# Designs tried in a protein design run: designed miniproteins, single chains, continued (3). Part 90

Each design is a single chain, and the fold is of that chain. pLDDT is the mean over its residues in the fold that is shown.

## One batch from the design tools (miniprotein)

Design m11314
Fold by ESMFold2-Fast:
Structure m11314 (fold): chain A 75 residues (1-75)
Amino acid sequence: SSLIEEALKLAREGGRLAREGRYREAAEKFVEAAQLFEKAGDLYSASLAYKEAGENYRLAGDEERAEEMFRKAKE
């Protein structure tokens, strides 16, 4: 689906930003990817994207958003 294609593009962008040390921007891209995976009904990929978002928020020093993302990842 177009939703899954866009989600994968956003996740790839998030990975690139994380490698550049741009952790908050990376986390935001992974959140967008997770939301598109949820819309597509791909709850497994949404869970993985929320975990990646949580890890990147933690690296950005945003512990509250990291906890929120890890909670979403647990279904």
Scores: mean pLDDT 91

Design m11315
Fold by ESMFold2-Fast:
Structure m11315 (fold): chain A 55 residues (1-55)
Amino acid sequence: SMADELEKALDEQLQAVADAARARVDAGELTPEEGIALAKKKANELQKEYDEKLK
C-alpha cells in the first residue's frame, strides 16, 4: 500500500539521518551529544512530514 511505501521511505530516511550524524561525529565535526541532538531533531522533522502525508 502507499502507507507501507511511505513507512519504508521514512525508515530509510531515519537510518540515513543516524548514519550522517555518526559520520560527522567520527569526522570530529560534532560531539556525540551534538550528533544525538541533531539526529533527534531531524527524525522529529521527518516524522512530522510522514504524519502530514497520512492525513
Scores: mean pLDDT 81

Design m11316
Fold by ESMFold2-Fast:
Structure m11316 (fold): chain A 117 residues (1-117)
Amino acid sequence: AVVVTESGGGTFPEGGSATLSGQVSGTDLSQSGVAWVGVAPGRPPEVLASLSADGRARAFSPRVAGRFTISQDAAAQTAYLDMRDLRRADTATYYFVVLPAAGGEAAWGPGVPLTVV
């Protein structure tokens, strides 16, 4: 079975920085695409950042482009969302999503809450 864990949430000041991490077991992260999805009350889910399986293609929501970066440590089976210049609009529950194969079922983390004050 694929197991996803997340860390790095909490309460942060506006203008501050945070790093979220997602770790996966049961699949090879170097063969998998990854994404971070934010869910806030009253808003549809938003794909904030994604990284292709080969590590060559990165995409960001226009709202966070230039402030958020995504990276992967395949040997550690971990991907990171580095968030800078935090805004109150970044307050959300963040989900790490792993796409382990072309046409395979996505694995979702449990969600990590992050609040900007």
Scores: mean pLDDT 85

Design m11317
Fold by ESMFold2-Fast:
Structure m11317 (fold): chain A 70 residues (1-70)
Amino acid sequence: LAAVQAAVNAAMRPLAEEAERLIEENPELSEEERREIERELARAAVEALGRATGLDLSGLSLEEAVKLVH
C-alpha cells in the first residue's frame, strides 16, 4: 500500500505543478478553459495511476480511481 501511495504521489505531483504553472501564466483563462485543463489533468492522472499500479482504471473519475487503489 505504501508503495502504491508513493507512486500515486509521484504521478500526481508533476501534474499538479503543471496545472499551477498554466494557471499562473494565464490568469485571464476563462472558467470553461480552466475546467478543461482540470479535466484533462484528471484524466492524465488516472492514466498515470493505472500505469503505476498496473490496474485498468480507464473510464473512472480521479476520485473513484483513488478510492479503488486506496
Scores: mean pLDDT 71

Design m11318
Fold by ESMFold2-Fast:
Structure m11318 (fold): chain A 90 residues (1-90)
Amino acid sequence: SSLEKEVEELIKKLEELKKKLEEAAKNEDLETAKKIMEEIKKLVEEAGDLINKLIEEGRIELARKYAEKLQKIILEALDIYAELVEKVNE
C-alpha cells in the first residue's frame, strides 16, 4: 500500500540522516549534528503518525515491525549525539 511505502521511505531517510550524524560526530561538528537531530525528530514524528494509521487499519504486525526499526534508529542516533556532546564538553 502507499502507506507502507511512505513509512519505508521515511525509515530510509532516517537511516541516511543517521549516517550523516556519524560523519558530523567524527568531525566533532556539533552545529551540524544539532541540525541533523532536528531533522531526525521531524521524520520520527511523521513516521510515528503513519505507524498509528497502520494500527488503525488493523495492520498490527506491520506497525510493530516499523516501530521496532524506528526505535532502534532513534536509540542509535541518541547514542551518537550523546558521545559527541561529551567529547565537545571535555
Scores: mean pLDDT 89

Design m11319
Fold by ESMFold2-Fast:
Structure m11319 (fold): chain A 82 residues (1-82)
Amino acid sequence: MYHTMVVIDVKGDKEEVLEIAEKVPGVLHVSVWGFPKENLATVILETEDRETAEEAARELTKALEEKGMPVLSVRISPLFVP
């Protein structure tokens, strides 16, 4: 089976980005990797399907931008789950 993965690169602190990402509905798993020297974070969301991933990506992008954290890139790809 395939889940869908969303990868978002954002200018912001890892802890603040994680707090925002955790409140996005329809997400099965959230992980955030911080690059504190660059004030950059990468958010990885796992969703059940692509439609949910596209909705989650829109919601998270809006929430991050409303907090003054510019979104640099959004990537959506299939994720194989055995």
Scores: mean pLDDT 81

Design m11320
Fold by ESMFold2-Fast:
Structure m11320 (fold): chain A 55 residues (1-55)
Amino acid sequence: SMMAARFIAANSGVSLETAEEAVRLLEEGRYEEAGKLLGVSPEDAKKAYEVALQL
């Protein structure tokens, strides 16, 4: 969770707090809302999350 949030923050240029909320949305399958929060497409948000899970 913390490593995933940190990766997403660095990758998307958002704060750690914003990345933590995005990770929660991604864990719930809410890719459109996560993408909107991160400023990326839902598919890109999902892909970033899948990469973060490998960390």
Scores: mean pLDDT 80

Design m11321
Fold by ESMFold2-Fast:
Structure m11321 (fold): chain A 61 residues (1-61)
Amino acid sequence: SSVRKEILRLTGEMLRKIGDVVDAKLELEKTGTEEARKAYEEAVKELEELHREFKERMAEL
């Protein structure tokens, strides 16, 4: 179904975004800069949005 295909796509996007969050967190811990903090916060927000969309699609099953 279209819902299952969308769930699989969102799963892939979340896995990639988890990588971005990890990289941003490591940079923040290394530098402690405001720029690194903002990058980390942005990556977390994007992951939270993807997870919200994933939960909405899962509820359609």
Scores: mean pLDDT 87

Design m11323
Fold by ESMFold2-Fast:
Structure m11323 (fold): chain A 64 residues (1-64)
Amino acid sequence: LSPELQREAQLALVRMSLSVAEKYKDVPFSEEEIEFLRRQARLARELGDDETAERLERLIKEAE
């Protein structure tokens, strides 16, 4: 895949992860799920989507 298509696909997956996490935020996250969300937040920052990263970071803080 081209770097542009790869970046767009990664952004779509990160945003999908956020949507799923926000939908099920009332269910307690496991330690593994929290670690997964931390990785997604870092990836969102790396890809330049600070809004998605901030929302993921808020979910993590609320779950801790």
Scores: mean pLDDT 79

Design m11324
Fold by ESMFold2-Fast:
Structure m11324 (fold): chain A 64 residues (1-64)
Amino acid sequence: SVVEAARRLIEAAERGDEEEAREALQRLLDSLPEDSRTGVQASLERGHSPVDIARAILTAAEEK
């Protein structure tokens, strides 16, 4: 799920595990619908951190 991939990315980044964080980011992108994936990629291009994006996804999911 998108939520699980986002949590794994945050946990890997907090541990300093660069390899696992990279894999978790790829899993997050692969789990997103096309429109959401395009938006996330655009945010990454604008310099937003993968961790900040993952936290935003978790916050949105928890409110629903």
Scores: mean pLDDT 78

Design m11325
Fold by ESMFold2-Fast:
Order: sequence, then structure tokens, then C-alpha cells
Structure m11325 (fold): chain A 61 residues (1-61)
Amino acid sequence: SADALRKQLLLQAQAYFQGAQGLYESAKIAYSHDKEAGAYLQEEADKLKAKGDELLAQAAA
């Protein structure tokens, strides 16, 4: 059960990291047209990355 819970946390962390990566790429594109929109997407990506990092830390415990 502990291994199953760790695997679930790792899969959830991976999903958040993939979401963050997508938003980082979108932020780079948006920044070329609108710096404010690019910054907004960057902050949203940072939030997803932080959530992934939290889940990764939980999996390591």
C-alpha cells in the first residue's frame, strides 16, 4: 500500500510538472507579444511546479 501511494504521488507530481512545462512554453510565446500576459503565465507555471515539488517531497517521505 505504501508503494502504491508513492506511485500515485509521483504520477500526480509528473502531471503537475507537465502542466507547468506547457505553461512555461506558452509564457515564452506570449512574452513576445505581451510582457504582462507572459509574466502571468510564468507565475501560473511556477504555482504548478510548486505543487509538483510538494507531491514529490511527500513521495520521498
Scores: mean pLDDT 89

Design m11326
Fold by ESMFold2-Fast:
Structure m11326 (fold): chain A 61 residues (1-61)
Amino acid sequence: MTEEAERRAREAAREAVESGDVQKLKQTANDLVASGLSPEAREAVAREAAKGIAETEQKKA
């Protein structure tokens, strides 16, 4: 995949985190994994999304 596509994907994940919507963040992560990104890019985005989910839940708790 192109670097630009990876960057766009990471930005989408960050926007989901900023929204504070855990479900939206999970959906974004799943969509990116399914989108046909390289395995390395998928793992990187998934890690960012998982971290954002954990942080959002901790703030709520």
Scores: mean pLDDT 66

Design m11327
Fold by ESMFold2-Fast:
Structure m11327 (fold): chain A 86 residues (1-86)
Amino acid sequence: APSEAQLQEMAEKLREQAEELEANREEAVDALMAANPALSREEAEAAVERIVELAREAAERLAAGDYEGARRLLAEMQALGRAAAA
């Protein structure tokens, strides 16, 4: 299992990644629509928003020492990304 220090480092990196995705939201939405032309802009925007939300929630779980809870949220985020790209 990761140490408390490792969980804190993972939380910080995940927060930074979520902030970067939020800052580049329009680019992320356009990239999803390019990968899956069947997605509406509204669906792509909702997917990006949910991914950012899940990443922030996972970071908070990691910071609290809830590694298993964080892993579930990260798995949901990965599944959502795969579904949006399909």
Scores: mean pLDDT 82

Design m11328
Fold by ESMFold2-Fast:
Structure m11328 (fold): chain A 115 residues (1-115)
Amino acid sequence: MEEEIEKLKKEADELADELVRAGRYVGPTPEQLARFEEKLRELGLEDEEIDGLTAHIAAVTDNPEIVKYYKELSELEKYKIKVEALRLMLDGRPFEEVAREAYEKIKEAYEKKKK
């Protein structure tokens, strides 16, 4: 399991680098980020507790609760979701669509853990 997590971490870093080099990364607008920052403050979350991908998903979907759901996931689940999202972006899918799909996957993984 740890070897799989390290492999996924490397894959996520490589995919992120490729997206930046290709100029194909489209993140949230400044207005979406400002709105997200206010909601994070209301949730009592520290910046260090927030993964960059989940911050962007929360901003785009207008759902700051995703950060709470993501924190409860295993490292393996977190990196699997992250790698899949980055792959979809490299395949040319718009970030808003990818963010909504990632939100649903994070929510489903969190709900399964509560059983």
Scores: mean pLDDT 69

Design m11329
Fold by ESMFold2-Fast:
Structure m11329 (fold): chain A 81 residues (1-81)
Amino acid sequence: SIEEYIKKGEEYEKKGKEAFKAKKYEEAAEYFEKAAEYYKEAAKLAEEKGDLKLAKELRKKAIEADINAGLARIILGIEKL
């Protein structure tokens, strides 16, 4: 359901933020990538249901998660140098 995908997105987003604060950047990137995936699926279902406002909000959350994943991957790349 839409609600289940949102809950999973929020769970992984929280885990991503906690991992990022702990400087576990690989783990953070993976959690944010999972969060973005769940938010994108929830947004698609919301759009199919005609809830365009919810779809837009979920797409914004997915973009934020993708940005955070990208930042974690960039930091991880620098640390490997």
Scores: mean pLDDT 89

Design m11330
Fold by ESMFold2-Fast:
Structure m11330 (fold): chain A 59 residues (1-59)
Amino acid sequence: ERERLLTMAVSMSPELAIQAAKELGLPLEEVAKKAKELAEKYPESEQIKAVYEAAKKAL
């Protein structure tokens, strides 16, 4: 459940990802880690990179 929620959150827009993490009680550290992993697998995805940067700034 939690890992699936993390994956869903990082597939949203940066603003929605941070909001969802806060509402669901997901640590921003875990969101940032998941976004970094996905950004490494999908380097062409600017959205995933934006989520990673947003999570880092919110930390």
Scores: mean pLDDT 74

Design m11331
Fold by ESMFold2-Fast:
Structure m11331 (fold): chain A 68 residues (1-68)
Amino acid sequence: MEEEREKRLEEAYQEAYRWFKELADKHGVETALKEAKERILKASPEERRAIGLAVDDFLREYYAEKAA
């Protein structure tokens, strides 16, 4: 069911975004990117997609603030 798949992806995205933001806040964006790459290599296809989307969204917001 597509609805159930969407819910799982949304939950994974929210978890990944919070996880990445916390890593970046504590250890810096470069360290967070390194950890995200390692996690992606070990993750399921659904989790890899969620992590990728979360990282992309975070970096877009991060660099937008830096450019302002």
Scores: mean pLDDT 79

Design m11332
Fold by ESMFold2-Fast:
Structure m11332 (fold): chain A 71 residues (1-71)
Amino acid sequence: KVEELLRKALEAAKEGNIEEARDYLWQALVEGDSPLVTLALMQATLALKYNRPDEAKELLIKHLERALEEV
């Protein structure tokens, strides 16, 4: 299930829907308790707080691709 949620988060991030990507990451964290998911969620949240949507998108894609390679 974590893999499916990570794929959905990656697709949402690639589409620029950062809020939806964060929701899938939160669900993945609840299901799998992954350090990479936690890191991606934290960094994307901080980037969005500082009004950096492009940075949030890049951070999400980077960490989600890494997490998916480990599944």
Scores: mean pLDDT 73

Design m11333
Fold by ESMFold2-Fast:
Structure m11333 (fold): chain A 59 residues (1-59)
Amino acid sequence: LSEEEREKLKEAIEEAAKKVGASPLEVEGVLAGVIDDPELREAAEEELKKRGLTLEQAQ
């Protein structure tokens, strides 16, 4: 990831966490496949999509 894409990933994680009422670490855990939370995963994927990132780039 470029520095710009990395910053967008950070923003996507923070926004997904705010929407669901979770921590950024929980969002990272969902993206890494360590946490099974469909609601948080959906929120994270939507925030990534808004910023032109894919789930694969976030892993």
Scores: mean pLDDT 78

Design m11334
Fold by ESMFold2-Fast:
Structure m11334 (fold): chain A 57 residues (1-57)
Amino acid sequence: SLEEQADRIYELVKAGHKEEALEAARSLIASGQDIDLVIEKLKEVDPELAEEVRALA
């Protein structure tokens, strides 16, 4: 589900795997998925990365 994918991206960022998190977000965008949930979760742990993801969409 989208919620599970958003949680996975959040956990990657918390673990310091920012590049993997960005790749996962790009994959979701390329697949036509809504990334608003991902952006909201990322604002809590890395606001700058959240803005980068928003800009990709």
Scores: mean pLDDT 81

Design m11335
Fold by ESMFold2-Fast:
Structure m11335 (fold): chain A 70 residues (1-70)
Amino acid sequence: SKAVDERTIELLKQLLKEDPDNAEAWTALGNVYFKLGKYEEAIEYYEKALELDPNNEKAKANLEEVKKKL
């Protein structure tokens, strides 16, 4: 639901405020924004995850999928 997605975003943003190098959390933000159809923001967060961990296969695969939506 939208309310669950909004809460997830708030929790992930708080986590990233304390641990900005958490590539898994950046990937999770990208996933939520992708689910919400916010493709530009999803791309930004996936690119941040890949900047921190270039071997993050989930972020890489989902980035390719979101690019197909543009």
Scores: mean pLDDT 86

Design m11336
Fold by ESMFold2-Fast:
Structure m11336 (fold): chain A 71 residues (1-71)
Amino acid sequence: SKEELKKLLRKAVFLYNEALKTGDPEVFEEAIRVFEEALKKAKELGDKNMEKFAQSLLEQARYLAERARAR
């Protein structure tokens, strides 16, 4: 449902913001997993706006996770 999609996106955004504050690659990885689940649900619902939103943040989170893992 759209309500479940909204809950997933809120959780993913919360984790993403925590990862931005801490720089913790494990928290970025958790945010990535929740964004992937949100993207899958947005596609199943045919919600193109939420699909684009989740895709954009997923790509940003992946980029930042890679940089956070740099020694």
Scores: mean pLDDT 84

Design m11337
Fold by ESMFold2-Fast:
Structure m11337 (fold): chain A 70 residues (1-70)
Amino acid sequence: SPEKEELLKELKELADRVIELAEEGKISKEEYEELKKLLVEAKKAIDEGNLEKARELLEKVKKKIEELEK
């Protein structure tokens, strides 16, 4: 479905950003592990077809990254 494809693309982009921030030392180890956990839960939701839950989890990741980049 187009929505599933959109969410998978968004998840990959957010995962790549989280890894980049961690490698550059811009987020703590604890913040990295929290974001990683949310991304894993979002991937599971996508795989299970719970696209609403996936969208909510990815939005949570986006907001957390935005707050950490202040």
Scores: mean pLDDT 85

Design m11338
Fold by ESMFold2-Fast:
Parts: C-alpha cells; structure tokens; sequence
Structure m11338 (fold): chain A 66 residues (1-66)
C-alpha cells in the first residue's frame, strides 16, 4: 500500500541521516587520532562507530530490497 511505502521511505531517510551523522563522528575521531596516534580510547571509539556504520548500511540495503 502507499502508506507502507511512505513508512519505508521515512525509515530509509532516517537511516540515511544516521549514516551521515556517523560519518561526521568518524571524521572527527580520525582528526583527533591524527593528533594523538597512540590514543587507545579514540581507536576503540572509532572501531565501534565504523561497526555501527556497517550495520546501518546493511539495514539500508535490506530496506531497499523491498
């Protein structure tokens, strides 16, 4: 139905916004890591965000498959 398509499109848009937010956070942490290359906490936080980004991309792909 059109309502189901609208809900799916809204969910897709929310996931795209989240993906953009994660990209911004990752870029910021990469900048901080460049200033402090041996910061284990920044490395751990970066790895966690990159894993969350992959999960969001997977959800987007599943949603696009219908």
Amino acid sequence: SSMEKEKREKELKELEIRLASLDNQIALLKTKLAQNPNDEKIKADLAKLEKEREEVERQIEELLKG
Scores: mean pLDDT 87

Design m11339
Fold by ESMFold2-Fast:
Structure m11339 (fold): chain A 70 residues (1-70)
Amino acid sequence: SLYEELERLAKEKDIAGLQELLEAAERLEDRVAVADAINAAVQGEPMRSRERVRALARAAEEGRALAREE
């Protein structure tokens, strides 16, 4: 799955591979997951769980909807 590939690339600190995936990602959930993996690789920290990444993507979408209403 995408998440498993991102975990592997982040653990290996393959920034170039992660950057290519970010440029190819069109879905917000996928973009959030890739961004988290890049941050984890750069900071030397573990990537967030799949559930946390999905929750973050959902919160981002909800935040956009709420912002449009003021």
Scores: mean pLDDT 72

Design m11340
Fold by ESMFold2-Fast:
Formats: C-alpha cells, structure tokens, sequence
Structure m11340 (fold): chain A 68 residues (1-68)
C-alpha cells in the first residue's frame, strides 16, 4: 500500500541523506546534489502525508543517483 511503501523508502532516504551530509560539499557531484534535493523533498512530502508525491520524488532521486 502507498503508505507502507513510502515509509520504507523514507527510511532508506534518511540513511542516504545522512551519508551525503557527512561528505564535504566540495566532494559532491552535481548529480549527488540534485539527488539530495529530491530526497529532502520526498521526505517532506512523506511527513506531510503526501505519499504519492513522496514515491514519485523517490523514483526521481534514484534515477539521478544511478547517474552520479
């Protein structure tokens, strides 16, 4: 169900954000910076109860990270 899927993905994204936050900004690629913004937006959408938007932003962030 959308809520359970968004919960699982939000937990994964919080982990990835923590990893990116631990890196100096000058070591981040443009793709990593873009993915970071999308991941933050996905978590915010999830926290606001917009699970459909959270999942869409999650998919966009995954695509950007694959090209990082």
Amino acid sequence: MLKEEAEQKAAEFKRVIAELDSLPEDLLTEQQKKAYELMKQAIEAFENGDYERALKLYDEAKEVMKKA
Scores: mean pLDDT 75

Design m11341
Fold by ESMFold2-Fast:
Structure m11341 (fold): chain A 78 residues (1-78)
Amino acid sequence: MEDYQKALEALRAGNYEEAVKYFEEAIKKDPNNATAYLLLGVAYRKLGELDKAIEAFEKAIEIDPSNGAARRLLKELR
């Protein structure tokens, strides 16, 4: 939980590399957290790591197919 909150603060502050690190730690503790994968994809997109962003969004959709945000963001990158 705390790693997820730290990732959100890093993402908001523009510290995208730090956000990636904390989202990866959050996912390691809860691998079914679709929102953490969604936001990991957002952080990768901000870093220009588009292939990694796509993979993260696809994983978010696999975990929660009802997540319209992940589908919308994935469509924008294709």
Scores: mean pLDDT 84

Design m11343
Fold by ESMFold2-Fast:
Structure m11343 (fold): chain A 73 residues (1-73)
Amino acid sequence: MENVLKLLEKALELAETGDDFDRGSAVVAIATLLVSAKLEGNEELAKYLQEFLDAINAGDVEKARELLEKFKE
């Protein structure tokens, strides 16, 4: 979980401050984690990753940050 949180933090940073390639890479990384969570049957993680991905794709950085804070406890 903590390792996933660090990857999501990095993805959010790239989406906020990176160029178009960095933002694309962040989306792909999150989508890959989402697929892995679904394959493992981790429904809670898959749900959070889907919401985070949707926020990033919508350009809603504030919502993505809020979701990340909830993952931290």
Scores: mean pLDDT 75

Design m11344
Fold by ESMFold2-Fast:
Structure m11344 (fold): chain A 63 residues (1-63)
Amino acid sequence: ADPSEVEPLIEKLKDEDPQVRVEAARRLGEIGDPRAVGPLLKASTDPDPEVRQAALEALARIL
């Protein structure tokens, strides 16, 4: 995985479209970069339950 992809994906966790946020969380989990931990912890409190689930699964992959 390319580490330069992490920052754009962290920004996508704030996207207006919950499907974009789900994909960003999933991709951050696959990359496994610890820079994503803080942003994913915030995404675990997202109003969309699919985004929360994706963030928690990503955190389990990184931690």
Scores: mean pLDDT 82

Design m11345
Fold by ESMFold2-Fast:
Structure m11345 (fold): chain A 55 residues (1-55)
Amino acid sequence: SSQTQQQIQELSQRTQELADELQRAVEEGAPQEEIDRLADQILATHDQLVALQDS
């Protein structure tokens, strides 16, 4: 459905933005807690994307 396609696009965009934030956090020497939080969010959005593509 068009709604599922929209959700896939939104999750893909969020994953890319989180990946960019993670890269910058690492480059800037952010606290490990922040890096872990960003990594967890990337994994969560990726899991949602996989679930939508498998349905």
Scores: mean pLDDT 84

Design m11346
Fold by ESMFold2-Fast:
Structure m11346 (fold): chain A 59 residues (1-59)
Amino acid sequence: MMEEVLELIERLAAELGLSPDAVAELKETARRFGLTPEEVEALFRTAATQAALGREAAR
């Protein structure tokens, strides 16, 4: 149910070191679009990849 999705967002966000504002936006998005746990996991996998690539960002 949605409660499990919101708990999953909190756990994964803590692992990635996301700000409380980012966590709130992700929870709002999950509520708005009715995201499943699988979709949330895919989203965080993408975010983790983007964070890793961001370390090599050039201007």
Scores: mean pLDDT 72

Design m11347
Fold by ESMFold2-Fast:
Structure m11347 (fold): chain A 67 residues (1-67)
Amino acid sequence: KSRELILKAIGQAIRAIGEELDGNLEEAIKSLKEAIKLLEELEEQDEEDKKLIALLEKKKKELEEKL
Protein backbone atom coordinates (compact mmCIF):
# COMPACT_ATOMS: atom_id res chain seq x y z
CA LYS A 1 0.00 0.00 0.00
CA SER A 2 2.68 2.55 1.02
CA ARG A 3 4.87 1.73 -2.00
CA GLU A 4 1.87 2.05 -4.33
CA LEU A 5 1.08 5.51 -2.91
CA ILE A 6 4.71 6.62 -3.37
CA LEU A 7 4.76 5.38 -6.98
CA LYS A 8 1.47 7.16 -7.74
CA ALA A 9 2.84 10.35 -6.16
CA ILE A 10 6.00 10.13 -8.29
CA GLY A 11 3.81 9.66 -11.37
CA GLN A 12 1.89 12.85 -10.52
CA ALA A 13 5.16 14.73 -9.91
CA ILE A 14 6.47 13.63 -13.34
CA ARG A 15 3.18 14.77 -14.90
CA ALA A 16 3.59 18.15 -13.19
CA ILE A 17 7.08 18.55 -14.69
CA GLY A 18 5.68 17.80 -18.16
CA GLU A 19 2.80 20.25 -17.68
CA GLU A 20 5.17 23.01 -16.49
CA LEU A 21 7.46 22.48 -19.52
CA ASP A 22 4.38 22.76 -21.77
CA GLY A 23 3.40 26.05 -20.05
CA ASN A 24 0.32 24.59 -18.32
CA LEU A 25 0.95 26.04 -14.85
CA GLU A 26 -2.58 25.39 -13.51
CA GLU A 27 -2.38 21.69 -14.52
CA ALA A 28 1.15 21.44 -13.07
CA ILE A 29 -0.13 22.85 -9.74
CA LYS A 30 -3.04 20.38 -9.77
CA SER A 31 -0.68 17.44 -10.34
CA LEU A 32 1.64 18.63 -7.54
CA LYS A 33 -1.35 18.89 -5.17
CA GLU A 34 -2.31 15.28 -6.00
CA ALA A 35 1.29 14.09 -5.43
CA ILE A 36 1.45 15.84 -2.04
CA LYS A 37 -1.96 14.41 -1.03
CA LEU A 38 -0.86 10.86 -1.88
CA LEU A 39 2.36 11.20 0.16
CA GLU A 40 0.40 12.65 3.12
CA GLU A 41 -1.79 9.50 3.06
CA LEU A 42 1.24 7.32 3.95
CA GLU A 43 0.65 5.53 7.28
CA GLU A 44 4.29 6.08 8.25
CA GLN A 45 6.41 8.87 6.73
CA ASP A 46 10.18 8.46 6.86
CA GLU A 47 12.74 11.26 6.41
CA GLU A 48 12.86 10.80 2.62
CA ASP A 49 9.05 11.02 2.37
CA LYS A 50 9.08 14.26 4.39
CA LYS A 51 11.82 15.74 2.18
CA LEU A 52 9.86 14.85 -0.95
CA ILE A 53 6.69 16.47 0.44
CA ALA A 54 8.68 19.62 1.29
CA LEU A 55 10.19 19.79 -2.22
CA LEU A 56 6.78 19.36 -3.87
CA GLU A 57 5.20 21.99 -1.58
CA LYS A 58 8.01 24.45 -2.44
CA LYS A 59 7.56 23.82 -6.18
CA LYS A 60 3.77 24.23 -5.88
CA LYS A 61 4.18 27.62 -4.15
CA GLU A 62 6.64 28.77 -6.84
CA LEU A 63 4.14 27.93 -9.59
CA GLU A 64 1.23 29.54 -7.70
CA GLU A 65 3.25 32.78 -7.43
CA LYS A 66 3.61 32.82 -11.24
CA LEU A 67 -0.19 32.89 -11.68
Scores: mean pLDDT 79

Design m11348
Fold by ESMFold2-Fast:
Structure m11348 (fold): chain A 89 residues (1-89)
Amino acid sequence: MEEIRELLQKADEHAAAGDAETAAKYMGEAVRLSLLRDGFSEEIAEEAAKAAEDTVRYLVERGVDPALASIRAMMTALAVAVEKEIERR
């Protein structure tokens, strides 16, 4: 939990600084670790992390508030993870 929290904090700091690429990297790692801890497969966790990275990069590059960018990225990642899990049944 503390590791994921630290990654999310670093993502927010870099997003606030306008460093979209580094913010995306930290958000992706936080999402990946969170989903793996929740029992999702590595494959699903990687796909969700990629979606979160793309979302953060897109929004930060457009000057969207870092907190809103993070919320949207997490929502997108969770949607991807749930959809992929349903498909794998």
Scores: mean pLDDT 84

Design m11349
Fold by ESMFold2-Fast:
Structure m11349 (fold): chain A 87 residues (1-87)
Amino acid sequence: MAEEKIEEAGKLPPEERHKKLVELLNSEDLEVREKVAGSELTTFGDLVAAEVEVLKELSKSKDEKVRRRAAGALLFKGEFEEAAEAM
């Protein structure tokens, strides 16, 4: 279950937690990706470390919180079409 994996990550030291949350964000399971991206445990730094293609997919989520968080991370990485020229 996605919630269980997030709970397990929360029990890890900060460095291992960051690595585990990024791993879960890069998972092939869309439900896991959305639950992790929407979690209070997941920081903006964790989202920025996720793969661009994952963030693009999450930015199309039905969950407004997930969409906004993923969009913010993409903007920070310069991956939005409107912001892609801002190097």
Scores: mean pLDDT 74

Design m11350
Fold by ESMFold2-Fast:
Structure m11350 (fold): chain A 64 residues (1-64)
Amino acid sequence: MIEDPLTGRKVESEEELKKIRLDDMIDTLEQQLAEARAAGDVEAAQRYETGINKLKEEKEKLDK
C-alpha cells in the first residue's frame, strides 16, 4: 500500500496512483477550461480542451 504524499490517499499500486494523478490533472484543466470560457478566451479554452482529451485517453489506456 502506497500513500500519495500530495493527496494523502492510500493506494495499492503505482498504477492506481497514476490514475489518481490523471484525475486530478483533468479536474484542474476542466476548472481552467470553465474559467477560460467565462472570460471568452477561445485559444486558452481550446488548449485546455485538447489537454483534457489527451489525459482522458491516457487514463483509458491504463485501464486496458
Scores: mean pLDDT 77

Design m11351
Fold by ESMFold2-Fast:
Structure m11351 (fold): chain A 70 residues (1-70)
Amino acid sequence: SMEEVYRELLERGKKRIAEAIAAGASEMELHDLIALTAQEAAARGLSVEQIREMVNELMEYLEKLLKEKE
């Protein structure tokens, strides 16, 4: 289902962000990972609304992790 695809991509995106932060990735590289996840979501047939929601959740996750690191 698209709901399962959404959850799979969101969790994969979060894992990539966490691993990249641990590896010292730049803010630009972190934003590129979110853009990549959005492109993957589009390729797998998620709606514009679902992609927007996923990007927002990944951005919020990124902000949370960066605040915890500082």
Scores: mean pLDDT 86

